Designed miniproteins, single chains, continued (4). Designs and how they scored, part 111

Each design is a single chain, and the fold is of that chain. pLDDT is the mean over its residues in the fold that is shown.

## One batch from the design tools (miniprotein)

Design m15831
Fold by ESMFold2-Fast:
Structure m15831 (fold): chain A 64 residues (1-64)
Amino acid sequence: MKVKTASKTVPVDDEAAIEAAARELAEQLGLPENAPVITAEARRLAREAKAAGRSSVTVTVSTA
């Protein structure tokens, strides 16, 4: 059983895209129940990236 890592780049100003990406990442890891936690993390990263003047952010999740 391998450690699985998934990443997706999302625009910081599109909340629907952020939520969709978080759901896809959870499904890729085989942990759909973790979608809310991944969404919260993605939203936090997007807010920080937007504050830093970025238009996109890469969200990385791994089973560790």
Scores: mean pLDDT 78

Design m15832
Fold by ESMFold2-Fast:
Structure m15832 (fold): chain A 105 residues (1-105)
Amino acid sequence: MLEEIKEKLLSDDPEVREEAARTLAEMFAKGTPEQQKEIADTLAEALNKLPSKEDVRRVLEAFAEALTQAAPDRYPELVRTLIKYLIPKAKKFRDELLKYFALFE
């Protein structure tokens, strides 16, 4: 299941990548702490392999939008948890992640 979503996150079609990000965000919002870490690890691995900063930005925005819709009252807490897991693994997308955090303060 996560492997299939990861393959879709690396699709050449931006719309397929964005749909996969939305699905992953819904799973993250409803997941246990262990599942949230696995989901964040999957997202980080995919983001590091995307070809451009724009592709990273689109995936992060789709994820954030879906997360806001799935758990509006817990959004700030879930974003902090996500960023905590993503920052240590953000080799290629660190700047995009920091910009994302600033946009959703």
Scores: mean pLDDT 78

Design m15833
Fold by ESMFold2-Fast:
Structure m15833 (fold): chain A 59 residues (1-59)
Amino acid sequence: MVNSLSDQIRSLTDRSEDLYRQSDIADSSGDTDTSNSLRSQSDNLDRQSGTLVDQMNSL
């Protein structure tokens, strides 16, 4: 198992994309609250991946 910052960044990005797709499905079904929650979670994961990129550049 490779426990690298690059692997963590990829995992967060993949998770963010999954949440964004779930958000679109919720929005199309009229579940605006769930859609907004999933979008917020996706944005948080994108922010976390950005922080890890900064850490990688510092190592």
Scores: mean pLDDT 80

Design m15834
Fold by ESMFold2-Fast:
Parts: sequence; C-alpha cells; structure tokens
Structure m15834 (fold): chain A 74 residues (1-74)
Amino acid sequence: MLKLSAVVASAEEARELAREARELATRTGQPVELSLITHDPEAVAAALEEEGGEIVAVIPLGTASVVRALFRPA
C-alpha cells in the first residue's frame, strides 16, 4: 500500500490530491492511503468521497483533524 500525506487549506486542494491518489492506485495496481490535515474535516471528507475515496478515519489533532481515505485500484 502506498501512503501520501499533506496539509490542505481547502476542499479543492483535497480534491486535487484525491484525483492524484486515485490515478496512482489505478496505475500501480496498489491501494493508496491519503492522510490530510485540515481545519475543515467535513468538507475535506466530502471532497475525498466525491473523488472515489473511502473514509477510513477522522482523527482530532488539536484544532485540526486528520482525515484518512483509501483509494483502491480500478
């Protein structure tokens, strides 16, 4: 399994990273886990699900949250 991590300022940034994760999963034939640190976990989780991500966890991190999503090979 491949793992990608980032800090995101917006749902749009999360959506772009989700598309990259999905493309990487399809190309490699391996699941990709995307872990994003955000102050807007609900909007980020929704963006990740819209792009085909499976939300695995939402973990509080002080005033922020870590949203983890899994992207499976097509």
Scores: mean pLDDT 84

Design m15835
Fold by ESMFold2-Fast:
Structure m15835 (fold): chain A 59 residues (1-59)
Amino acid sequence: KQKEIEDLKKFLDEVKKRLAEHEKLYEATGSERHKQLAERYKQAIDFLEEKIKKLEEES
């Protein structure tokens, strides 16, 4: 299902952008919250990349 793979890649791109924003905010403020959020987004990216690979292998 090519559409599902494309939607997941789009979502992955959005999550990567959010990661970059929180990294920038951590750099500016030194806030532990932004560091923890960045780590959460990294985990989400890994999970999404694994899902995309599984779907591509099934296609």
Scores: mean pLDDT 81

Design m15836
Fold by ESMFold2-Fast:
Structure m15836 (fold): chain A 90 residues (1-90)
Amino acid sequence: SRKEELLERIERVIEQLEAQNTPQTRQLVGELRLLAEDIKEMESIPEEFYRRLEEAIATFEATGDLKPLMDFLLEYEIERGLELIKQGIA
């Protein structure tokens, strides 16, 4: 499925970043692992979410540029944090 393919691509990015083994890549690996777990639990994933994340991963795969992926993760973490606050959990 598209979800399974996306998760496999995230796992390959994690492996490449773990091979670099810097403090920055270790932090990003942690964020990507949390994103992957959240994605596994999603019953439905919006088309725009797929498109944006797939484009960010494709940019990294083609060029090694992490900025689009980092920008996606920052926006995702902010949205997740706001949702938890609205639910009275955070």
Scores: mean pLDDT 81

Design m15837
Fold by ESMFold2-Fast:
Parts: sequence; structure tokens; C-alpha cells
Structure m15837 (fold): chain A 88 residues (1-88)
Amino acid sequence: SEELEKIRKEAEEKAKKLSKEEHREALEKAIANAKAGAAAEGITLDEEKLKAVKEEIEKNKLEEVNFKAAKELIELELLKKKEEEEKK
């Protein structure tokens, strides 16, 4: 996906320059965007799961975390929830 490649490269360049606080702000925006996208599809993301994803990213070197990694983790949680709902 061209959009994902662009986000990845931009995140990699920014990750080298962003302060920890700026990186946290970017992570919060990525989480908020994922929640808005899920809500548009009628899916409510688990706040506790989103908190766990955020804590996992913060446990790793925050300065080296990119926006793609945060988005992928959130998308995986969203896919798991959709698969569980399809089986019910």
C-alpha cells in the first residue's frame, strides 16, 4: 500500500528527530484515529486493549517506535475482534 509506505518512511525520519513527548503525542493521535475508524464501522475498540498496546510501545524505546507499528498493533486487535464476532 502506497499510503502505508509513505507513513512508514515519514515515521522513520521523524522518529530520529522527535522528542519522547512529541512521539507520545503522535501515538495518541494514531490510537484516536484507529478508534474513530472502528466507530465508523460500528466497532468499539476495547479501551483496556488500547492501553495495553500503548504500554507495550512505551516499554520499547519510544524514540524508535514508528506510527506504522502502532497502527498495525491496533489493526490486529480490530481484526481479532471482527473474527470473534463473525464466529458468534
Scores: mean pLDDT 60

Design m15838
Fold by ESMFold2-Fast:
Structure m15838 (fold): chain A 68 residues (1-68)
Amino acid sequence: SAEEVVKQALEKLDKVIENGKKILETEKNPVIRKVAEHEIEEVEKMKKELLESKGEEQVNLAKRILSE
């Protein structure tokens, strides 16, 4: 279903954010930390765009996220 596709995309984005936060807990390299911070910010923006989108556009965005 459309709801299932959107849910799977949100779960994928949440896992990326969680992994980035785990990197920041243990990583000391400032370059790697900066990359992780930027990735978290961009993925949080994608999550917001997905939640603010509607209908077919939301489903298409979710499918694109799932396909990487």
Scores: mean pLDDT 87

Design m15839
Fold by ESMFold2-Fast:
Structure m15839 (fold): chain A 92 residues (1-92)
Amino acid sequence: SSSRRQALQKIASELDEGLETNDEVTATAEVDGYTLTLSIKFENGVVRVSASIKDAEGKEIASKTEEFENMSKSDALSRGIRLGAEVLKKVE
């Protein structure tokens, strides 16, 4: 939906901006009563990318975390958006 695309675009923009000055960023967006949260953290040569989706009551519907070694900030952003899209599909 357009709402899902807008949520992912908002998160992508906020994560991209945050990663310019920070090694740890978290962005959230609301879509159709759900809250999508994405986090990217760089620590000791490892990047942790996490995505979660919660309902209006704060119940977690889905979450996924992946870790990579020696990944660039741009690749981590791309992976984060992919995980965000993946957890959003769980609320269809």
Scores: mean pLDDT 85

Design m15840
Fold by ESMFold2-Fast:
Structure m15840 (fold): chain A 80 residues (1-80)
Amino acid sequence: SSALEQAQLTIVEILSKNPEKGVKREEAIEAAAKELVRRLGLPEEEARRIAEQALDDLIASGGVKEEGDIVKLAPGGGRA
């Protein structure tokens, strides 16, 4: 699977740990980026960009909801 697909799955996993409270957008991006560095050996800046794109794709697809600076799994969502 692509780095983007891995980032989407990683974001869903991160958000699933706090489904009601959610996490700050920047914290979700940083956590996913660190996981991409660990798993795929990507440079930190590249991993952060891919994580940001993955989060935006999940928001666009309806899998994740954005409430101000907080991101959460959508009710019945969590698909990348």
Scores: mean pLDDT 83

Design m15841
Fold by ESMFold2-Fast:
Structure m15841 (fold): chain A 88 residues (1-88)
Amino acid sequence: MEELEKIVEELEPELRKAARDYFKKMGMTDEQADAYADAFVGYVRELALKIEDPEEARKLLREVIEAFKNGDFDKVVEILQRLAKLAA
């Protein structure tokens, strides 16, 4: 779906940065934070591309970015569970 790919491409850099910055604040090295952020972004991308509603995918990706920026990892996990359910 072209719209989903566009949304993921648009938000992926901000998501990667937010995740990396969060992991660095939690005490990870730059190398560890980059690796964890890459793995996280890859997982989120796989789930998001399976969502039928592009608007819902955009909202959930923005919520994940905001949760990372706020240091709310419990919220990140909650949103990932919602993404996984929608991707099923």
Scores: mean pLDDT 83

Design m15842
Fold by ESMFold2-Fast:
Structure m15842 (fold): chain A 70 residues (1-70)
Amino acid sequence: SAEEAALKIVERAAKDGYVTREEAVQLLIDAGLTKEEAEELVKKYSNGKDRLTYEQALELAREVIEKVKA
């Protein structure tokens, strides 16, 4: 689910200090987002970098959860 993907992204960033762009995108696609939605969302929160910090991963997760409830 999208909620499970959001939690996995945050858990990875908490453990390693970051999550890679490719890993975050793939987790979101596996949760049912389109490739375009996943790539745009990750790009938005990573500021175009190859990784997201823990803080950026939290912001991404919040938007994913909010969109599922809308």
Scores: mean pLDDT 82

Design m15843
Fold by ESMFold2-Fast:
Structure m15843 (fold): chain A 67 residues (1-67)
Amino acid sequence: SSMAEAFYEKGLELLEKGKNEEAARYFLGAVSVLDPKKAQEILDLMNEGKIEEAIELARKVIEEKFA
C-alpha cells in the first residue's frame, strides 16, 4: 500500500510538470500493486499510444482503492 501511494504521488508530480508518459508509468506501477487486472488494461492503452486515457483510467482505479 505505501509503495502504491508513493508511485501515485510521484505520478501526480510528473503530471503537473507535463511529463505525461512518465506519469503514466508511475500510475501503472501504483495500479500493478493495487489491481493487477486493471494494470493490464492501462498497459494496453499505453502500448496503443493512448496516454491520456491510460492516465484517466489509472487515476480512477487508484482513487477508488484509496477511498
Scores: mean pLDDT 86

Design m15844
Fold by ESMFold2-Fast:
Structure m15844 (fold): chain A 98 residues (1-98)
Amino acid sequence: MTPEQRLAELAERLTPEQLAAVEAALAPHEARITELLLEIAEHGTPAQQEEARALLEEFYARAAAVVEALAAGDPDAVARLEALAAEFVARLEALVAA
């Protein structure tokens, strides 16, 4: 199972309120993540494109673990997911700057 597939499966276990909290935590970062991934896809070297893919897979895997914790009742999970999204943006920005 891919990290993306694992994350999708875990989202089905969330309550509507938990899902809304996840969406709210990610929404501020979605536009910037999309912009950075498109920049790398259009203007990046093959090495930068491969690193971006690895970073995206790592983000999905870490996000899946946090969503699983949220489903188990971890009150800090939403804040950790927001921090993961911010970290992913920073790592993509560093990759584009390299």
Scores: mean pLDDT 82

Design m15845
Fold by ESMFold2-Fast:
Structure m15845 (fold): chain A 67 residues (1-67)
Amino acid sequence: KLEELKERIAADPKDVDAWKELAYLYVKQGNYDEALEVLRQGIAVASPEDKAELERLLAAVEALKKE
């Protein structure tokens, strides 16, 4: 759930799975702007390898928003 994901991120900001799940939750709600904001925050704190994964997801959400 959203609150559980936010608690995971607060405890470990490098938990890329929590950032991804939170972004997916916002996408399912049609809240693309919030999903993009979450992904940008995750990218800022992620390791280089995880950063690349989040950047790919960011691009996909941007494409969905444009449609």
Scores: mean pLDDT 80

Design m15846
Fold by ESMFold2-Fast:
Structure m15846 (fold): chain A 66 residues (1-66)
Amino acid sequence: EVPEDILKEAEKYKDLTDEQLVEKAREILFKGASAREVAVLGVALSKSPNLYYRSMGRFLLSLFGY
């Protein structure tokens, strides 16, 4: 189960397109992402209508045991 605070943090990305969200993920990862930032991106991507991005988001969350 994903912590409530991470779910709420991911909510601020819900209005981004999949392309904008991937670009944001790339920017954060390039700067050296914290585990929290990666988990937030994982939640946001897991809600994508695109199967590829949704699978990527679920994979990222699984790395943290969610």
Scores: mean pLDDT 76

Design m15847
Fold by ESMFold2-Fast:
Structure m15847 (fold): chain A 118 residues (1-118)
Amino acid sequence: SLEEEYERLKEELKELIEKAKSRPNKGLQKTAELAEKVLKKLDEVAKLSKTDPAKATQKLLAFLESTPELPILRGTAEKHRSKPVLEQLIRILELMKGLLEGLLLIVDGVEKVAAANE
């Protein structure tokens, strides 16, 4: 179900956030903090969508507009605007997960190269 997929992606993102916060890398820590902010807001929107889908959509768009660091999240929501709110949230979670995973791989690669050149 969409609810099961949402909860699974949410837990996966939480694990990545914790991993990123454990690293001595300022960019990774800042990205993790941003991901936590996004996750908290998506949860609020998901709960609201059960009683008022229109208000949930407005709350999501207002949040994305107030988060200028992530224009790609707004683009993802707009691409899926005709879909149920929960499906839009799932696509945003997938994107945030991919961004954090990618950044973790980049940081790991840079650290490995630096260690090899000592």
Scores: mean pLDDT 81

Design m15848
Fold by ESMFold2-Fast:
Structure m15848 (fold): chain A 95 residues (1-95)
Amino acid sequence: SNEEIFDKLGEKAFEEAVRYLRKLGKQLGLSQEQIDEVIDKMKKKFEEKKPSLLKTYKEMIPGEPTDDQQYNIYRQLFLFIMNLGLDEMNKVVDS
């Protein structure tokens, strides 16, 4: 279903953002506990906004999204989630 497609795109985008943020956190000298806190806060903020984001995509694409549309949605979700994670990471680094 379309809902399953959008859910999977969000899941993939979140997983990729987690990989990037774990690498970045290690490079910045953050502890595993600090990195896990950043990811947990990012996840919470994403889950709070996810229903609204998916509704917007479903309204723009009422049928099954094409491969190009899926890639563009994935990329937008990835950047959105990354920005949430970077905002939380900056708070830890500046502390």
Scores: mean pLDDT 86

Design m15849
Fold by ESMFold2-Fast:
Structure m15849 (fold): chain A 104 residues (1-104)
Amino acid sequence: MSEEFIEKVKEEIRKLGKEAGLHEGIIEELEKVAEYLNELLKLKGASLEEIKEFLEKHNISLSLLLPVYAFLNQDEELIKNNLLAKILKEAVEIAEKETGEKAF
């Protein structure tokens, strides 16, 4: 993904997170996921352990392990029941529409 795409994902995460009433610290952790999105997308089909290693490498909270796993695997059932995964998915879908780039 381009730098423009990554910045758009971060912008939309911040908007959606504020609308959802998320604390600033959680929004900042989701923005870190977006910052490393190009590396994360290479982990499509990865195990929970590989996603955990990605989060630890980038000093991202392990509280995001299940949201990031659900998002990356496009698991509709897990995403439906996880607010943070929904925000990640929606932010990426908005960025795809506005830039014409596709992550999935």
Scores: mean pLDDT 85

Design m15850
Fold by ESMFold2-Fast:
Structure m15850 (fold): chain A 80 residues (1-80)
Amino acid sequence: KENHVKLGEQYGKLAKEAAESGNLEQAAIFAKNAGNAYFKAGQYLLAAQAYSEALKLDPSNAEYANNRKKALEQITKLQS
């Protein structure tokens, strides 16, 4: 769990660095990887945020949209 949170933080940093350098394709991939790591850690809010960043960079990507939906569904399930 903690290892997955740390991995998510590392990918989030890499996504920011890639975006700042203008490599938007790589930034989207790193943001998606951060989301996957947070999702595995059960950190669904952080996962949804990371997938949303990936979608901003690649809005037509069905994988990112589906992954964000799954994270949001977990949040909704926890509220009920």
Scores: mean pLDDT 83

Design m15851
Fold by ESMFold2-Fast:
Structure m15851 (fold): chain A 58 residues (1-58)
Amino acid sequence: MRDKTVDDLIRAGATPQQARDGADDLDREARDRGWSPDEARDAADAHVARTRDLTARA
């Protein structure tokens, strides 16, 4: 999951460092909250969508 999230964030316009930081944050939050794989995936998809929206307006 983490590697896919990094790749998705880079495609959404994040730098490699921003993508790694974002993926690490999501992974940590998923562990802290005890999210299921489906919940973790939904959160990752939402973060990618938000990143794409932010980069599109630049």
Scores: mean pLDDT 77

Design m15852
Fold by ESMFold2-Fast:
Structure m15852 (fold): chain A 100 residues (1-100)
Amino acid sequence: MKEEIERFLKDFQSLANDIKSGKLTLEEFKKKVEEIAKKYNVPVGVLIQDFAMAAVLSGFLPPELIPAVLSPELTNDQKIELLYNALKESKRTFDPSKIK
């Protein structure tokens, strides 16, 4: 369980770093989210939730963004855009010491 969380965090940390450094566009991020969702046969909304949790645990996003990502008033596209913009504008850096 702990090792699975660490692997998931590492995979999504790479995506978050690419967004923050300007290497990944919103459209490329949408395509990667859809590809991963199809590969693992999970709903896009579930993958967005898992990505948001990984980003919060890795220190890229504040935990207050989790309720926004879970909001029933937002579409999956709006949630992806929210995550992309939050990661791009984030002043937070990865801090592995906070992951337990």
Scores: mean pLDDT 69

Design m15853
Fold by ESMFold2-Fast:
Structure m15853 (fold): chain A 85 residues (1-85)
Amino acid sequence: SMVDETIKEANELIERLKKLIPKLSPEDQEFVQQQIKQLQSLIDSLKKAKDAGDTARAENLSIYLRGFIGVLRDVLKYLEEEIKK
């Protein structure tokens, strides 16, 4: 389902962000760790809505989480390019 695909994409992004952390400044490490926590919270909320059969909430959370993934993918690209310099 789209919900399961969104959860999978979010978890894959978390792993990519975690791999990047040791290469970042302390300030950027803290920022990225906070974003990972936010992603994990959204994944948990989405799983809870799915398990409860709350289709409307699951769809809304999936849309929101997909938007957040998009933004964080751009942040990831920016950070990866800065590390290469």
Scores: mean pLDDT 87

Design m15854
Fold by ESMFold2-Fast:
Structure m15854 (fold): chain A 81 residues (1-81)
Amino acid sequence: MLSEEELQKLKDLAVSLTDDPEIKEYIRSLNQEEIDKLYLKAMIEELYRKGYVKTGSLEDTAKLIVKGVLIEKGLDPFALE
């Protein structure tokens, strides 16, 4: 379970990866349970399309959260690649 400080740092990093103000606000509104669900959705999509997922850094986790938000909105999750 992430601490509140780790969760905030992760959200700030994810917000920095997008220029879309609606996506930024959506990320800021997420609680830990919602982040976990988005992370899982993004991991499943990456594994399905590529057969692997980059994990282990905070930056990799932040990218997966943004991809998860894009999937929820019906947008291309690979637009960040």
Scores: mean pLDDT 76

Design m15855
Fold by ESMFold2-Fast:
Structure m15855 (fold): chain A 59 residues (1-59)
Amino acid sequence: MYTKLTEEEKKIIREIADKYVEKHGENLTREQMKEIIDEAIRKIKELNPNKKIKVVFED
């Protein structure tokens, strides 16, 4: 459909998460995971300013 993370957007998040894991270790805090998501959204907006970005979590 629309307004959910694409594979490309997931890849950006994973790359940022990998950097955090490399710097802070494998046990990332919830706050660090929020920072990863915020950074990914920022990067995606910079590359595609007209793209609608929505992060959806499964409950």
Scores: mean pLDDT 67

Design m15856
Fold by ESMFold2-Fast:
Structure m15856 (fold): chain A 68 residues (1-68)
Amino acid sequence: DDALRAELSGLSTDQRIDLAVELVRALLASQGETLTDAQEAQLRAELSALSTDQQVDVILTVRRLLAE
């Protein structure tokens, strides 16, 4: 957990946002849903407004949900 948090914090903002978007896309797909272009744009804007720690928390949360 701490090691993964450190690795994610070492990524660029663009890399963290891209990873978070792909994880959210995968989570929605697991539920039979699709992330639209408009939803992706809104999600990217919201993630860009978050701090590094908050972006990492989103990634870890979605990754945990997918690992179930």
Scores: mean pLDDT 84

Design m15857
Fold by ESMFold2-Fast:
Order: C-alpha cells, then sequence, then structure tokens
Structure m15857 (fold): chain A 58 residues (1-58)
C-alpha cells in the first residue's frame, strides 16, 4: 500500500530501491502516486506542491 511504502522511505529505505521494486512488480500506479506524495512533502516550492496535490486528488 501507499502507506507501507511511505513508511519505508521515512525509515531510511532508498527511494531508488522502492521505485525499482514497484517497476519490476509492474505496479506503476502505486509507484507514480508514491513519487508524487514524496515530492509534495519534500518540495520547497509551494506552487509545485499545489500542482502535484491537485494531480493526486483530481
Amino acid sequence: SLEEELKKLEEGEPLSAIMKKLTEEKNYDLRDELARKWAIEHSEDERVKAILTKELEG
């Protein structure tokens, strides 16, 4: 789930390792959603956060 993968990132798992695993499992939807969620939380640009949040919600 998204929450399980986010927890792994918060616990120090490399993003590249998680992305590779999800790609190999052909779980592209979860991979892309995880990448967007992570980018929103770690973006310093409020405009970028707003755009990514809208994309995930809409």
Scores: mean pLDDT 71

Design m15858
Fold by ESMFold2-Fast:
Structure m15858 (fold): chain A 92 residues (1-92)
Amino acid sequence: MLEEKAKELIEKGEELIRLSEWARRLLENGPIASEEDLARLQAYAAEVFPKVAAALPPDAPPHVGLLEVVEEPRREGERLIEEGERLLREAA
């Protein structure tokens, strides 16, 4: 019964980690060549940004806030994978 939910959590977690690593590479390498990459980064930064903004100091440079937005989705993705793997063990 838990296998479907476990696989869904693992897939979502892996997707979040991939997106966070992609965004991290864009921020670390600096020059972003694609407008689509910028739009995608802004899209999920907007989803996580309200939570991160509450924790950021008011005078923080913009790139510091973006790095925290990247790290938060990565940690969330890792938690989802761990939860999914635990559910798979219980379902087996």
Scores: mean pLDDT 65

Design m15859
Fold by ESMFold2-Fast:
Structure m15859 (fold): chain A 68 residues (1-68)
Amino acid sequence: MLETIAEMSKLGAEAVEKLQKLKEKDEKVSEKGIKEIGDALLQTIADGDSPEKAREKMEAIVKKAEDA
């Protein structure tokens, strides 16, 4: 359990860092993406889903922000 939360937190931090780099290009897209990462992590933990599912959701959010 603790190791799962630590892994999800690490993945979330990496996704947030990528979105923060986009802040210079579009601050609103970056802020929206960071919020979506937080919501995805919270939902994954609440649903008892795997870190792999959290990773897929976060990678999709980052890619969508990068494409915007």
Scores: mean pLDDT 75

Design m15860
Fold by ESMFold2-Fast:
Structure m15860 (fold): chain A 75 residues (1-75)
Amino acid sequence: PPQPDSPEEMLQSAEEMLRAFGELARRHPELRPLYERMQELLDQMRASTDREEQVRLFQQMVRLGQEASDLLAAL
């Protein structure tokens, strides 16, 4: 996935991703556990002062999005 230019931009992108995913989880309750995990990753990203860790956490959020897509395809 593309790497954000700054920690602030990455955090904003992660927050936007969580909001969009929340709408999907509202329509598909099966996604709720993945949404909760994504919230945990965002909280860890907010608490982190290490750019490498923030990038790793952001990539994990993107992977959860892919996992949600795979789960929806299985429904």
Scores: mean pLDDT 79

Design m15861
Fold by ESMFold2-Fast:
Structure m15861 (fold): chain A 101 residues (1-101)
Amino acid sequence: SAAEEALIARALATLRRRGADRAAAALERAAAAGDPRALDTSTVLVIVELGIEKAEKLDVVGHYKGLPTTEEEFLEYAREVAEKYGLDVEWVEERLRRALA
């Protein structure tokens, strides 16, 4: 779907921005092959990127960086990602659980 393609495209852009070119190429090949792990991996990468973006907005002098460390925090970020990309929340949560298993 267009939303799934947008999620994968965001994950690929994140990997390339961070210099992870080999990982980006592997994810792109998996997505082209229809490997369901491509969506699982993309979901985790986008959630982690959201956590990093939140951490970068915090006062770095003595404060926590807002990275998700609990299942509740990961699910909250999964909901935010679902809303942003027009995906079903339960679908994003399932992909996250599969990728973390």
Scores: mean pLDDT 70

Design m15862
Fold by ESMFold2-Fast:
Structure m15862 (fold): chain A 95 residues (1-95)
Amino acid sequence: SIDELKEEFEKLKEELKKAIEEGDVEKAMELAKKLFEIGEKLVDRLVEEGNLDEARKVLEETIEALMEVLKVAPKSEIPTLIGMILRAIGRLLDL
């Protein structure tokens, strides 16, 4: 359900923030990838339901979270993070 996706997205944001604050770079990368995946699914469902304002908010929060991960990411993961950020920006501009 949309509510379950929203709850999972919020939980992942909180867990990611903690991983960054604790310096757990490996966990932060795993959580960032999962946040992006769940965020994409949530945006798809919100767009289908016509809730464009919530879809924009999810994309903006996803971009913000991924940009915070960029500050701590190993060089090898930077292309992956930039790709996810650009994908989210592209979707936001298409709304």
Scores: mean pLDDT 91

Design m15863
Fold by ESMFold2-Fast:
Structure m15863 (fold): chain A 90 residues (1-90)
Amino acid sequence: SELERKKKQIELNKEMIDVIDLYLEGKISPEEAKKRLFELLEKFAELASKEELKEEAEHYEDLAKRYEKTNPELAEILKELAEFLKKKYA
C-alpha cells in the first residue's frame, strides 16, 4: 500500500538521521557511518519514486552545504549520498 511505502521511507530516514547523530557524537567512524548510510539509502531508493529520489538528493545536497564549514568530512559523505541518488533517476 502507498501508506505502508511512505511509513517505511520515514523509518529509513529516521535511521539515517540516527547514523549521522552517532557519527557527530564520535560513537562511530566516518567509514562505518558512510557504510550504514549507503545501506539505508539503497533500501530507500528501492521504495522511492523518481520524484522522491530527486527530492531526497536535493535534501542531502542542502544538508551537505550546512555542514561544509563545521564538518567538511560529513559534508563530503552527504554529497556522495546525493550523487548516488542522482544516478538512480538519471
Scores: mean pLDDT 88

Design m15864
Fold by ESMFold2-Fast:
Structure m15864 (fold): chain A 55 residues (1-55)
Amino acid sequence: MIYGLTEEELRELFEKLKKNPELYKIVNPDGSDGLTLESLKRLIELIEKNPELFK
């Protein structure tokens, strides 16, 4: 687990974020399409601010 999430859960969340262009840009403002440590950190911050993304 990374930050209390499984790798699969992170990938599923990332796929959901791609369907929301606005949210996707928050996670990957640099346009990177891979999961890096920086992307994971942004994902955690996004989840913390927007817990409803996990609904």
Scores: mean pLDDT 63

Design m15865
Fold by ESMFold2-Fast:
Structure m15865 (fold): chain A 88 residues (1-88)
Amino acid sequence: SLEEETEKAVKEILELAEKEGVPEVGKKLAELVRKAYEILKKGGSDLEIEIIKAMGLMIASVSNRPELGKKFAEAIERLYKLYKELYG
């Protein structure tokens, strides 16, 4: 389900952020993943999802954590793909 994939993505991002010594960055990225879920649950918006992805990648870039940015972007892409498979 979309909720299960969101929960999995949040856990994986928080775990990686803790391992990389930046738990606060992980929390910010996890909030953006949850925001993407809320946008998709309301019927989705391609533009809003791309904005969320761009914001998370910028946060990871500014924090010099490219692996977190990659994991975050992949999570957003998986949620969007799953949404399209279930509702598109």
Scores: mean pLDDT 86

